Designed miniproteins, single chains. Designs and how they scored, part 44

Each design is a single chain, and the fold is of that chain. pLDDT is the mean over its residues in the fold that is shown.

## One batch from the design tools (miniprotein)

Design m1504
Fold by ESMFold2-Fast:
Structure m1504 (fold): chain A 85 residues (1-85)
Amino acid sequence: MKLNEEELKEAIETLQRQLAGLPQALAAHPEHADLLEEVARIYQWYLNGDVKSLRDYARNVLKLDDKSIDELVEVAKQIKEALEK
């Protein structure tokens, strides 16, 4: 699935906004630290285009099928390509 330039920009801005908000969420809810750190790692993998870490996580932790993994990886590749422009 190909995202257009506006969709890619909004996806990147959303990931950056969510990542920036995580320290405040962690300070408010330290009991959720492990979950918030996991979410932060996933967002960083998307922003960095870390396809291997995303694929390994989706397969081993989320137990997703190959089709769902390929869709997640494709979005991550498009985000990385947009950031490198």
Scores: mean pLDDT 74

Design m1505
Fold by ESMFold2-Fast:
Structure m1505 (fold): chain A 80 residues (1-80)
Amino acid sequence: MDPETIVLNFLEALREGDLAAARAYLDQLLALPESEWNSVRDFLVARVKQLPESRRAAALALLRESPSPRAAEMVAALEA
């Protein structure tokens, strides 16, 4: 699946409140090869920042629960 499509599916799952689907798509994003992660990282940050406050809070909670260093990077970018 195209990395941008995974980002859009993650955002849609958050909008619908489907946290299980959102977790699964987030895990796919955090497991991407470095080149693909680097291509979507800024897009993902920008799109999460455009979410309503409640959905942005849900995204932050999912990221904080992840042991991935990329999740910590995302939290730092979203809190800046």
Scores: mean pLDDT 84

Design m1506
Fold by ESMFold2-Fast:
Structure m1506 (fold): chain A 63 residues (1-63)
Amino acid sequence: SSSEAFQQAMALGAEAVRLASQLPPEERERVEAEVDRILRTLPPEEAVRALSALKARIEARLA
C-alpha cells in the first residue's frame, strides 16, 4: 500500500511537471519546487492527495 502510494505520488509529480511545462517560466519553477517539496516532506498517501490537487489546479489554469 505505501509502496503503491509512493509510485502513484511519483507518477503524479511527473505529470504535474509535464503539464507545468506549458506555463510561464516563473509559474513552472514554482510548480517544480512544490512537487519537490511534497515528495521530500509528505508521507506517500498525503503526497498523492497533495499532488492530485496540484495537478487539478494546473489543468484548470491551462483550460
Scores: mean pLDDT 87

Design m1507
Fold by ESMFold2-Fast:
Structure m1507 (fold): chain A 92 residues (1-92)
Amino acid sequence: MLSYEELKEVGDRLLETAKKAALEIVNDERFTPEQRLDIAEGLLLIVKGVLNVEIDRAVKAGKITPEQAEELRKWLDEKVEKYLEEARKIIA
């Protein structure tokens, strides 16, 4: 069961991996710009979903506080939106 620090570390690694995959997709000329953005967004949202499940588990297990969970969710939302903005700029 992951601690606050471990959730941040794992989350950062997973988000960076998803970002790299999303950037490869947004440069893939075999898809339309709309399809590229949809796929890139889908990849980031899958990672966000997995991390939210792990945050919920950590709270239920008493490993992190509700305040720490809110900080992690805010951090996650901000990271995902930043990566989506980067993807949109490449497509534009």
Scores: mean pLDDT 81

Design m1508
Fold by ESMFold2-Fast:
Structure m1508 (fold): chain A 63 residues (1-63)
Amino acid sequence: MLSVEELTDILVKNAGISRSTAEAIARFVHANPDASEEELRAFAESLGVPAEVVLYAHRLFAR
């Protein structure tokens, strides 16, 4: 599994989001590895980012 730091770096590079936003997503995914798609989409909405970014992060973490 990816660390929070590794996942943050991937999200900054591939999703073009700020490091602070990427770190928030990486920490959420790391703390909630079994999060449902509904929970991931709700978190994305709370941050004002596309749900696809959070879903992508969760899929990367699960590998």
Scores: mean pLDDT 82

Design m1509
Fold by ESMFold2-Fast:
Structure m1509 (fold): chain A 87 residues (1-87)
Amino acid sequence: PPFMDEINQLINQAKALMQQGLASPDAQTALQLLQQAIALYQQALDKWFTFAYKEKIAGPPSILDLVNEIQANLAAAQQEIAALQKS
């Protein structure tokens, strides 16, 4: 469905920004890219939870794996931002 395409696009954009942020030699650029990645991951999670709650859908286990992956990536990005801000 178009809804899942939207979530996948947000996740793909967030992953690209996270990779750019982690690869950036400039701390300020890295911080901005990681913050943008976090915002997109949060948008993807919000869209998924709103849909699942509204439709009372029990997704397949692969959906829970996806949610767990996004949450892990969010935590990793937040830790990296905290490290950059202390530097």
Scores: mean pLDDT 74

Design m1510
Fold by ESMFold2-Fast:
Structure m1510 (fold): chain A 83 residues (1-83)
Amino acid sequence: NQLLQQLSELTKQPQSFIAGAARVVLKEKLKIEVPENASNEELMALVLENEEHRLAFEDFLVKALDLNAEKTEQLRQLLQQHS
């Protein structure tokens, strides 16, 4: 998944962390039922489904990783580019 790779490179976190963050946001913040066996591709597709999901995921990563303004803008651009 190109987005997972790009997010991993941007954040310096492993792809498994980014995918895990997507699952947490979808289940705990957005209250979306996510299959236990959902692939990384399926998780990222759900995150990119609409603006509300993308903004929730963005907010979670910015706060969890304490991203500076430059990295936050790069994150936002990546999510918009893949949406």
Scores: mean pLDDT 84

Design m1511
Fold by ESMFold2-Fast:
Structure m1511 (fold): chain A 67 residues (1-67)
Amino acid sequence: MMSDEELLELFEKGGVYLKLGRRDAARRYFERLAEHLGVSVETVEEAARRALEGMSGREALRLLKEA
């Protein structure tokens, strides 16, 4: 099972690529996260957008784990 630190790294890298407009690269990180958390990639992308709007990556990841 991936550690919280590894999950946070995937989430933050995906968020950076989203911010850069590289949606295909972002999707690869979010797909790995979604698979590991048992949620949809769309749910992860929504959380990443919220993090870019001022929520911390750790807080966004915590909410994803409760989804």
Scores: mean pLDDT 77

Design m1512
Fold by ESMFold2-Fast:
Structure m1512 (fold): chain A 110 residues (1-110)
Amino acid sequence: SEMFEEMKRLLEEAIKLLQEAKKAIENGDLDEALKLLEKAKEVLGEVAELLEKHAPKEQLPTLLELLQNIQELLRDIYEAIKNKDIDSALKKLDEAIKLVQELLRLVEEM
């Protein structure tokens, strides 16, 4: 389905944006990291809309819960960066990347 390919592309884009945000943090470019996180949040919002319209009804609650956990984690990362808590931001960013990769795996199995 073209729509599952679109969700896959958006999730791959989100992973790349989060990896670029990690590099920005490691380079001390916190303003760039915040911009990349906002872009990742927007892309994941598009994934949420596609999941609600098109995911199998039986799988939808689990997929939305995982996505909600990712979005909450991105909020925590944003606050950590604003507070210059670099160690917390990097640790939570690695966790967010792993959760987006898990969501991608589940979408690929649909």
Scores: mean pLDDT 89

Design m1513
Fold by ESMFold2-Fast:
Structure m1513 (fold): chain A 118 residues (1-118)
Amino acid sequence: MEEALAQLDADYQASLDALRKHAEREGLTPEQVRVLENIVRVVYFTNRLHLLLEAGATPEEIAKEVQRFIEENDLTPEARAALKEAVERLPGASKEEQRRLLNDATGRVTAALLAELA
């Protein structure tokens, strides 16, 4: 688990570095860069949640991770609501249903962020 999380952290940093180089080359605005960095962060977070679920993390542990992500990130009210709704539905759900709920919620967060680019 720790090795998989360390690799995910390394991939996340590489993605941010690649995005920043691309943004400078293409002349992206600070607002566009912020939205794209937030999308990279949501992808990282989604992959991290799936690794934790595969490792046998409980619904309570997943809910704690999601709550920390909400607190540490400047999310829209819609994105916050989507994540909170997903964690409320985790208890009693199968592992496959938990993966679906988290994918649906993080997809809604990504959609809200992409709307900021329009």
Scores: mean pLDDT 82

Design m1514
Fold by ESMFold2-Fast:
Structure m1514 (fold): chain A 94 residues (1-94)
Amino acid sequence: MEELKKKILEKSKSIKLVPEGAEKLPEFYAALLRLIEEVYEREIKSANLIEEIGLKLRYIGMVLDIDLYLKKPTPFLEKQVFAIGEEVLKELEE
């Protein structure tokens, strides 16, 4: 967890995009949302209409999992937030 959090914070420094409302979140979750939006913006540039719908649903799902975790933390949601962090880091490293 700690190593993943450090990688997310470090990677977020290279991203100029600031999601609306991120300023109201703890630093780590603001950084994670920044990575999620960067991945989404990169992927939609080459997406067709059907792919764009799938990407939008995936983006909404990630944002909702983070929001739910922040409001009502559970071990299940913590694992989901961890998995989201690993996935978006992998996409941005490639």
Scores: mean pLDDT 76

Design m1515
Fold by ESMFold2-Fast:
Structure m1515 (fold): chain A 67 residues (1-67)
Amino acid sequence: EKEKLYKEIKEILKEFGMELDDETIEKLPEDETAMKMIEAGKKLLENKDDEELSKKIGKEFIEEVNE
């Protein structure tokens, strides 16, 4: 479900100091910044078992979306 995926992405991004508000989520895929955050969250979820790699991925994507 879309809601479950966004909840998981929101939770993982929050651990890295990034928050998605409900309005931003509703604008997907039209908001490019939100789409980058969703893509980063999905990649973090795929690598959740590798804590070190997950942290590296999160840091790099946070830097990208904050440009």
Scores: mean pLDDT 66

Design m1516
Fold by ESMFold2-Fast:
Structure m1516 (fold): chain A 101 residues (1-101)
Amino acid sequence: MEEKLRRIAETLRRIADEVEELAKQSKDPEIQQDLLFLARELRYAAELVEKGDVEKAIRVLEHTASLAQELADKYKDKNPEVAEKLKEIAETLQRIAEELR
């Protein structure tokens, strides 16, 4: 159980790192700001998972998945590449939340 939680936390941190890199490569200040906020929420979820606060981690992950989907819809016309990545992240976060239940 603890080993699984550690691996999930590591996965969430890797996704956060990828989102931060995507933000860094963006020339759009609004996209950059939204992606950096998403990365911060992912790091917070990782900390909750690592601490074993599973119920709170699930709520944060479900909220963060909804945020990622909302941002994917927001940027689908302006930046389709970012939108597709965010959609994949939303689906991944939903799966992780289900695995923690």
Scores: mean pLDDT 86

Design m1517
Fold by ESMFold2-Fast:
Structure m1517 (fold): chain A 96 residues (1-96)
Amino acid sequence: DVEEAVKEVEKGFEEILRIFKERGDEESLKIWGEALAVLAQNVLDNPELVTEAQLAAAKKLAELLESRLGLKPKAADPETVAKLSKKLVEIGEKIA
């Protein structure tokens, strides 16, 4: 459901943002935000490859990135995507 997907993105975004802020981990916050900006743009550029719920979630994510972190969705080359993916895995391992 579109409404449920939007609510889940908002809740998840705020929860992860809170964790990084509580830890004072500005470097991980920056990497996470940049990766989400790339992900949101990729979904918005390829609406035919995603569900209506996924597209609505990406639009909500773009709004949260701009309002909470001052970041706009951004297209990235495959090398940048690969580097961000590696850094996200490293951040996930630290949080786990």
Scores: mean pLDDT 81

Design m1518
Fold by ESMFold2-Fast:
Structure m1518 (fold): chain A 58 residues (1-58)
Amino acid sequence: SSKLLVPKSLSPEEVARFVADLLGDLLKTMSREEILAYLRRNFEGIDLEAVAEALMKL
């Protein structure tokens, strides 16, 4: 419902780790476009592309 505002002190890699922990095995089934859509829906104040790239490298 409400988006989570992410502190600027968190790196894209730290945000990606948090998101990976939340999604678990679901992350393995998601495309890059689905990851970007999830991030846009749930988060504010992040570099969406950088976080998505970090997630794809996990």
Scores: mean pLDDT 78

Design m1519
Fold by ESMFold2-Fast:
Order: C-alpha cells, then sequence, then structure tokens
Structure m1519 (fold): chain A 70 residues (1-70)
C-alpha cells in the first residue's frame, strides 16, 4: 500500500539521519541508537503503532543528544 511504502521511506530517511549524527554521539548513545534502528527494521510496515513508538524513542534520543550540546 501507499502507507507501507511511506513507512519504508521513513525508515530509510531516519537511518540516514542517525548515520549523519553518529560521529558526534557517545558510545552509549550509538549503542542505544543501533538498538532502536534494529527495532525499527524488525517492525512490520503495516504496524503503525509499533512504528510510531520506535520513532518517538529515536526522537527522544536525538533531542537528548542535542540538549547535551548546549
Amino acid sequence: SRQERVNEIRKENLKKIVESMRPFMSDAERQRMDELIARLEAIDPSDQKGMSEVEKEISRLIQAHLERLR
């Protein structure tokens, strides 16, 4: 479906964003992000709730990282 295609593109874009931030992350942040990306990859594209929950966790980690750079 279109929604499943959108979710696949979202996964790819999110992974690219994480990869661009990786050099600026601590070892703990990189490990946590890798765990979340693995969860994201394992989620069925039709599972909207699962996608939203993992995206929220990734967003929280990114926000925490940015706050640390203040």
Scores: mean pLDDT 78

Design m1520
Fold by ESMFold2-Fast:
Structure m1520 (fold): chain A 65 residues (1-65)
Amino acid sequence: PTPEQLREAMRELGLSDSVIDKAVELFEKTGNARASVREALLSAGYPGMVAYLTGEAVEDLLKKK
C-alpha cells in the first residue's frame, strides 16, 4: 500500500488526523501498515486491544483492493 491508501483507510475508520499523521510517518519508515497503526494508537493512549483490532481493520481495508 501507499501512504495515501493508508490515510484513506484510517479516515474511513474515523481516526483523528493526529493518529493518521503518526501512523503514516511510522509506515514510511517501516513499510508495515498494521504495526504503524497500532503504534500510533498506543502512543495516543488507546488500549492495546483497540490498537490491535484497528490495525487488523486497516489491513483488511488495504487488502480489499
Scores: mean pLDDT 82

Design m1521
Fold by ESMFold2-Fast:
Structure m1521 (fold): chain A 88 residues (1-88)
Amino acid sequence: EIAQYEEEVRKAIPESLSEEEKEQLVNFVRNILLTTQPFPELQRAYHSEIVEALKMEPSKMASRLTGVAIRAIGDQIDGRPDPTARPA
């Protein structure tokens, strides 16, 4: 469930980040999980990769998260989402 995944991400975020930065990161992760929602196996895999990325150095974390986002967008396109759910 997305709410459970968001909670795990919040626990993994470094304490050095501000509350605003933490919220931005959680929103970013939420979007990735939403794009993979039609594929439960992929959603679990992306969640695991995101949590591992948050344990890395900031430079490596940014690169890993960007890669996850690109792959998740590809999966969303292949999943053929409802047109009414597409943001402008």
Scores: mean pLDDT 65

Design m1522
Fold by ESMFold2-Fast:
Structure m1522 (fold): chain A 100 residues (1-100)
Amino acid sequence: SSLEERIRETLERIEEIVKEMKERFPEDPNAEKAYELVEELRKLVEELIEKGSREQLQQALGLLQRTLAEVEEAKRNEDLEGAVKSLEGTLQQLKQLLEE
């Protein structure tokens, strides 16, 4: 698949995990926060796909793959605060990448 397809597929997997966490922990404000952060992440990723260089897209894929591993671990450990921190860090790094 294309680089753009791999980025979108990785993001979709992150979205699925965060949605499952929200469904499992509906009373936890961190589950709602993680969901909101993933919606912001989607918007930023789509902007990066439209405007970014191949090198920036390759860096974004690496960041998203790391984020996927971190949210999978957070789900296993029921660490909703960890999921929020991981997503916030990724948003900050991708925003910086877009501003370069």
Scores: mean pLDDT 88

Design m1523
Fold by ESMFold2-Fast:
Formats: sequence, C-alpha cells, structure tokens
Structure m1523 (fold): chain A 86 residues (1-86)
Amino acid sequence: TEELEEIIKRGEEEFRLIKDGGLGPGLNSEEDRELVIERLRRLTEEIVEALRKLAEIYPEKREEFEERAERLRAEVEALIAEIKAA
C-alpha cells in the first residue's frame, strides 16, 4: 500500500542521511554512538516490517522484498560496526 511504501521511502532516506551525514564530531562520545546505533536499529526494524507486510500483500514480489530487507540489515550491521570501531 501507499502507506507501507512511504514508510520504506522515509526510512531509507533517513538511513542514507545518517550514513552520508558524517560520522565525525558528533560520534566522538560513547553515548552519541549508542544513540545513533539505536536509531539505525529502529529504522531497520520499521523498514523490514514494512517490506514483510508488502511481501504478504504482493506474494509475487516476496523474493524481491526479502532480498531488499536482507541487504538493508547487512548494510546497517556494517555501518554499526564502523561506528563502534570509530
């Protein structure tokens, strides 16, 4: 539905802004890193849940949505690892 597609679109845009917005000065404290990680995990779960619901509505596209969800989880875990290493 349009609502689920908007959730995915907004979540992916927010993820892109976090990834591209610079992990520099604001992430020098452990507390700031933990807040960004929490935000990334929350966004990931929102997008993945919306993709799961779309897969139920459009079973012919289920594989596409499942692959997209797996790619997002992998990208987020890679970014979290980078944040923790910084």
Scores: mean pLDDT 78

Design m1524
Fold by ESMFold2-Fast:
Structure m1524 (fold): chain A 80 residues (1-80)
Amino acid sequence: SRGLAFRVSGSLSPEEQVRAIEEQLAAHGLRLEEVDLALSVAGTSRSVGLRRATAEQVRAALGEIQVPGQDIVVLAWRTP
């Protein structure tokens, strides 16, 4: 299946970034528990992969990788 790619502002808190991710997925008829996510900090090697994660797991992962002022690059795809 085709993946979805977007960016989330590095000026947002991890909780606000989770909401932005959920809103972007919802615009495409997707829910967080239905997708695999690759989250990376723009311009860095900091990244994490999550599979059918909860909002809390995504928030925790964002909190661990975040760099102030650096956007998060999000790749999302539905697992077959």
Scores: mean pLDDT 85

Design m1525
Fold by ESMFold2-Fast:
Structure m1525 (fold): chain A 68 residues (1-68)
Amino acid sequence: SKIDKIKEKIKEIVKEIESLPVTSQDQQDMVDTMKELAEKAMKSKDLEELERILKMIESIKKKLEAVS
């Protein structure tokens, strides 16, 4: 289902980010926010909410990749 595909993508992004070293408070805050969003996504059955959460998580990923 579309819901399962979005949840799978979210899990993949979280795994990628968890493998990165986190050394600043800003990076820690971003990771914490991403994990909170992922938890909400795993409990959700609302496709629109899941699509919104995925976009937010993708945005956080891009910001974390830029912070080096």
Scores: mean pLDDT 81

Design m1526
Fold by ESMFold2-Fast:
Structure m1526 (fold): chain A 118 residues (1-118)
Amino acid sequence: SMAENEAYIDEVFKEIQKKIRELLAKMETASEEEIRKLVDEFLKWVKEQLDELVARGVPLDLIKRLIERIAAYFFIQTDILILETKDPEKRKMLRKARDYLLEGFIELQKEVEAKLAA
């Protein structure tokens, strides 16, 4: 049902929010190379969560909205971290990581939009 899909999406979103906070905490002390690997691992894990939602029969339009919610939350949390970061080089690394992760979300959104257009 729609209500069951919405409840399941909300639980998945809570887990993703937790993983975003864990990712940002790790990025604070990580090198640029380590940040790239952390972002790649995070995007792979998010894709696995989205694939599980598709397998469960969750409507693709709800999955698209979830991707938008994830991207918005990540952007806000990363901007807060950047504002709190005093080191200019670390700020530059965090902005690059943000841009790289946003490109990953754009690709995930394109995959869902291609399926909706078919």
Scores: mean pLDDT 85

Design m1527
Fold by ESMFold2-Fast:
Structure m1527 (fold): chain A 67 residues (1-67)
Amino acid sequence: SEEDTRKAAEGLGKAAASGSASGARSAAQMVVKDLTPEEAREALEYGIAKAATEEARAALQSVLDAL
């Protein structure tokens, strides 16, 4: 749902903004498990845009590329 996608995007954005690659990856894996591939892609793209470090961005991009 749009609501679930929005919540996932906000969570990924927070994880990405922290700059933690492991935190971003863990959040991204939960999103992929709980959402459809289309919804997960939207949430991951949002998280990538909010990444504070290259490591966090790369972690999210890796999960997105695996979709």
Scores: mean pLDDT 83

Design m1528
Fold by ESMFold2-Fast:
Formats: structure tokens, sequence, C-alpha cells
Structure m1528 (fold): chain A 67 residues (1-67)
């Protein structure tokens, strides 16, 4: 569905932005990226913030291990 495609795009973009912010040791930027991504994912998918955070960090870990 369009919502699933949009959620995947948000997760992928936020995961890449988080990796970049973490490489720069920018904790303030990392917190803002995380906060905005969780807000968007909970709104679009209707999931809890905890579930959204888990999906986001799984995407970050996958990118780090594969890239």
Amino acid sequence: SHMEEKAKEIIDKAAEQLITAMEKNDGKLSNEIHRKAIEELTRIMGISPAEASRLLWEAVLKKVKEG
C-alpha cells in the first residue's frame, strides 16, 4: 500500500541520517532525527513509539552491517 511504501521511505531516510549524525558525534541532531521519525511512523503506521523506535534501530543496524 502507499502507506507501507511511505513508511519504508521514512525508515530508510531516517536510518541514513542517524548514521551520518552518529559518525559526526552530533547527539543533538541524532535526537531530533529520531524524535521526528518516531512521530511520523506512529502517525502513518498507527504503531507505538516503542515499536517505531525498534524498526528504526533495526534498519540502522542492518545498514551498518551491510554497508
Scores: mean pLDDT 84

Design m1529
Fold by ESMFold2-Fast:
Structure m1529 (fold): chain A 64 residues (1-64)
Amino acid sequence: MPRAEVLKVKILKLPEGMTEMQAKEKAEMAALREAQSLPVGAEVEKVIEFPDGTVLEVTFRVVS
């Protein structure tokens, strides 16, 4: 199963009370989901909006 290696996370919007660590955790989970549909070795930068109002720009690489 492909995995995602998160290279960079840029926080564009973060709800009150949420930590940078929680934002990175969200980025890793979202990147892993995206990686399932991508070839190994792909490097992608994507803006991801979450239902709680968090907006992150995530750069990740798909690894085996």
Scores: mean pLDDT 81

Design m1530
Fold by ESMFold2-Fast:
Structure m1530 (fold): chain A 70 residues (1-70)
Amino acid sequence: MHLSGAELAALYEQLKREHPKVYARTQQLLMEKMANGQTLTSDMVMDAIFQAAKDQGLLDQVRALVDALR
């Protein structure tokens, strides 16, 4: 899924406020990829957000936030 930088930033701020556990888990997943020397792409960030949401049982809620930013 392609989001603009502004839309991705807005999603991150909403996750921090409404789903802080999803936000924290997303940061952990992205830090693991960076520690392995990978350059983060928007697709990798989105995959990490959805994985974090799934881990927290909030996948449908996070998908609704993403759809609202389209």
Scores: mean pLDDT 78

Design m1531
Fold by ESMFold2-Fast:
Parts: C-alpha cells; sequence; structure tokens
Structure m1531 (fold): chain A 98 residues (1-98)
C-alpha cells in the first residue's frame, strides 16, 4: 500500500505539473490526452471525488490528501484496487513516453 500511495502521488504531481490548482475536468482532459480510455479516466476521477467528499477542484496538497483517502477505500475493495493499480501503471508508462 505504501508503494501504491507513492505511485499515485507521483502520477498526480506529474499531471498537475506547474499548476497551483486543477479542476476535475482539467484532470480528466490531461488523463485523456495521455491516451487513457474514458472508462478508466471516469473511474479514477470518480474515486478522487468520493475520497475528497465531493471536491471538484484540487491544489497539490488537497490531491495528495484525496489520494491517501482513496487508498483507504481501495484497501476494502480488492477488485477495485487491482483495476486502479492497472490504470496507474498505464499512466506512468504514458508519462514516461511523453
Amino acid sequence: MEKLIEKLKDVMNAIMGDAEKLSIEEIEERLLSLGLSREDVVLLTGLLIVASEGKTEFTREELEEAVEKMVEILKKNPELLEKIEEIIDKIQERIAQS
């Protein structure tokens, strides 16, 4: 789990780049631009919204907090955890290629 939190934070930091704040729509657009499927993007952003108790805009700090809360949700849902790990691996690969 600690390794997953680090991977998620790395991915989110890469997606944010130099931005001070991103909306959920901006996060979706950035993920789609990396070539992720709409289904994978909607699942990941939906979990961020749930973990953040309905936040639609994130500073880097708020995004890191949402990621930690998301991992707690995933610990209770092994099938969902496996799917999210797969999505995160795809994002890391795509970021490395771009």
Scores: mean pLDDT 80

Design m1532
Fold by ESMFold2-Fast:
Structure m1532 (fold): chain A 71 residues (1-71)
Amino acid sequence: MELEELVRELLAEAGIEAEEVRVERIGPVLHVTVTLKSGKVVGASTTSSSPEALRELAELVVELAKEKVAE
């Protein structure tokens, strides 16, 4: 929940419109998936639950979303 909100806030700060932000844990891996208003999808994952790793994951997903919007 906190990671999803952080990703949503960072996307909003970057001016990126997202239709959906999903955070899922599959075994030891935490996945973040962002569906952009264009229908394009970006995602990233981590096996670390540290606050630093979660922040880095959120920042990575936002950068990938910026690249997809620029395409």
Scores: mean pLDDT 80

Design m1533
Fold by ESMFold2-Fast:
Structure m1533 (fold): chain A 92 residues (1-92)
Amino acid sequence: MRVRATMRAEGITPEQAVRLRILLSIRLGEEVKLELEERDGVGIATFTMEMETEGEPDLEAIRDAVAAAVAELLADPDAKLKAQPVEIEVEE
């Protein structure tokens, strides 16, 4: 089955977005797609992770990995981004 996890962050710099993509990729062991937008001088990043599994995915492990990556980035005092909750979709 296919699992898609999506997270959006606002008030993020391109450098911070690339760093967060790397942290997410390491923690999930999967490729992370990054889309960068700017709206009224505010940087917006959308992170998409797609995974294929033969069994049931551990959705809590995915949420925990995303939360840990965001927390690690926010440990930087210069990081002022607002991360939205991760959205997880499971397809058969």
Scores: mean pLDDT 80

Design m1534
Fold by ESMFold2-Fast:
Parts: structure tokens; sequence; C-alpha cells
Structure m1534 (fold): chain A 61 residues (1-61)
């Protein structure tokens, strides 16, 4: 089972930077879609979505 989180970035980020940051935090990424400044991350349903959001927020500053 997977869930999706959409987050608006302060600045554009590459897919590689996002995946690397999430992997570093121990988060599995099933899929990643970047559309302009919006990122949609597909992760296991038991993932801490607040942790994902925090990582993306810090990475986009």
Amino acid sequence: MYTALSFRLEKPLSKEDIVEALKKAGIEVKDLIVRGNTVTVVVPADTDLEKVREILKELSK
C-alpha cells in the first residue's frame, strides 16, 4: 500500500536531490513527479508524511 504527498517547493529541485535526501532519512520512494515547483512523492502508506514534508521544506530553502 502506498500514499502520495504533494508539496510546493520554494525553489525548483532535481528529482535526484529529492530522492537522495529522502533516502538519507530512510524513506522509500516508490515514485516521484516534479511539475514546476510542485513535487508529488509516492511512499509506503506507513511513512511519516510530516517527516517527508519537513525534508522537502528544508531542501527547498
Scores: mean pLDDT 80

Design m1535
Fold by ESMFold2-Fast:
Structure m1535 (fold): chain A 62 residues (1-62)
Amino acid sequence: MKELEELVKKAATSLVEGKWDEAIRYIEKARELAKELGLSDDEFNRLFLKYYIEKMIEKSKK
């Protein structure tokens, strides 16, 4: 779902920017939405890891 991906992207961006409180809040919102959509914890973790890695790579290159 588009809303879930946007929350995960915001969480990943906040985390790589060192905004820990913002990252935690977005992760919590995304996790609740993932549960409503019927995603397993493993599915959610894979989605988060994907975007987190993408943001880490972007930061490392810039």
Scores: mean pLDDT 79

Design m1536
Fold by ESMFold2-Fast:
Formats: C-alpha cells, sequence, structure tokens
Structure m1536 (fold): chain A 76 residues (1-76)
C-alpha cells in the first residue's frame, strides 16, 4: 500500500511538472497505475499536498499522516 501511494504521488507531481490537463493526468493515472477512473479523477483534481495525501490515505488504506509523509518525501 505505501509503495502504491508513493507511485501515485510521483505520477501526480510528474503530471503537474509536464503541464498535463486534469483529464490527461487522470488518464495517465488510470493507465499507468491501474487506478479506477473515479480514483484517478479524484487524484488529478487534488489542488494541494493535503488533498493529495487525504485521497491517497483513503485509496490505499494508510493513515493521513503516513500519506502526507510520503507526499512530502516525493516532493523533495
Amino acid sequence: AKQKARDAARAWFAARELGLSREQAAALLHTELGLSPEVAERLANAESLEELARILAETFGISFGTALRIVREVEA
């Protein structure tokens, strides 16, 4: 679960860095990481590190604190 959350966080930062649209980011998350379209869309629409961490925590069954730590580690 933690590794999948880390992979999703990396993909989210990469999509933002590449300037992908929300629709393009959602498609990438769905195709590359095997996330459901609904989860991929929620992640693509995350506007803050805290929102990203919350969605990752809910999706992968980890604590919010663990998800936020993963997000911050990936950002660095």
Scores: mean pLDDT 82

Design m1537
Fold by ESMFold2-Fast:
Structure m1537 (fold): chain A 77 residues (1-77)
Amino acid sequence: MEIKDPEKEWEELKPTLPEELAKEAEEILRLAQDPSKIMEAIKRLGELYKRLKEVLGEEKARLISGILYELIKKILP
């Protein structure tokens, strides 16, 4: 599945997520804006993927984590 517009994809998927998982994704994106916290953001993204897989299944977890990773890549220098 091609992620052509990760911001649009994220806004469309965000309301379909449990509130706790959506908040964690937003916090990960916030952490990724701080260069000193990029490693923490990446680690938490991996932990979020595991939680998403348990709650929504592997296909949706892969899609959501992929979108979040693309958003993080836009923030990285």
Scores: mean pLDDT 79

Design m1538
Fold by ESMFold2-Fast:
Structure m1538 (fold): chain A 88 residues (1-88)
Amino acid sequence: MTPEEAYELAQKAIEEARFALERGDLVSAKLAIAYTARQLGAVNLAAKAFDAKTREEIEEIVRWMEEALPLFKEGKVDEAIKLLNEKA
């Protein structure tokens, strides 16, 4: 996976999760983050996202992804994953 691919995956996951949350689709929202986190190797975040049950938990997880997005954009993939695993 290139840094550019990681950024694109993270950005799409945030977009999909936000769109699902706007529709009240909590399952699609958390799965968008969970599968992308797993693909990126953010294993703690993936586990947290799969286990999330409330809108508040999912909103928090999406915010963590949004906070990490600038690191993905800069090609700092390992730093972004470390940040996400630390927050989870």
Scores: mean pLDDT 88

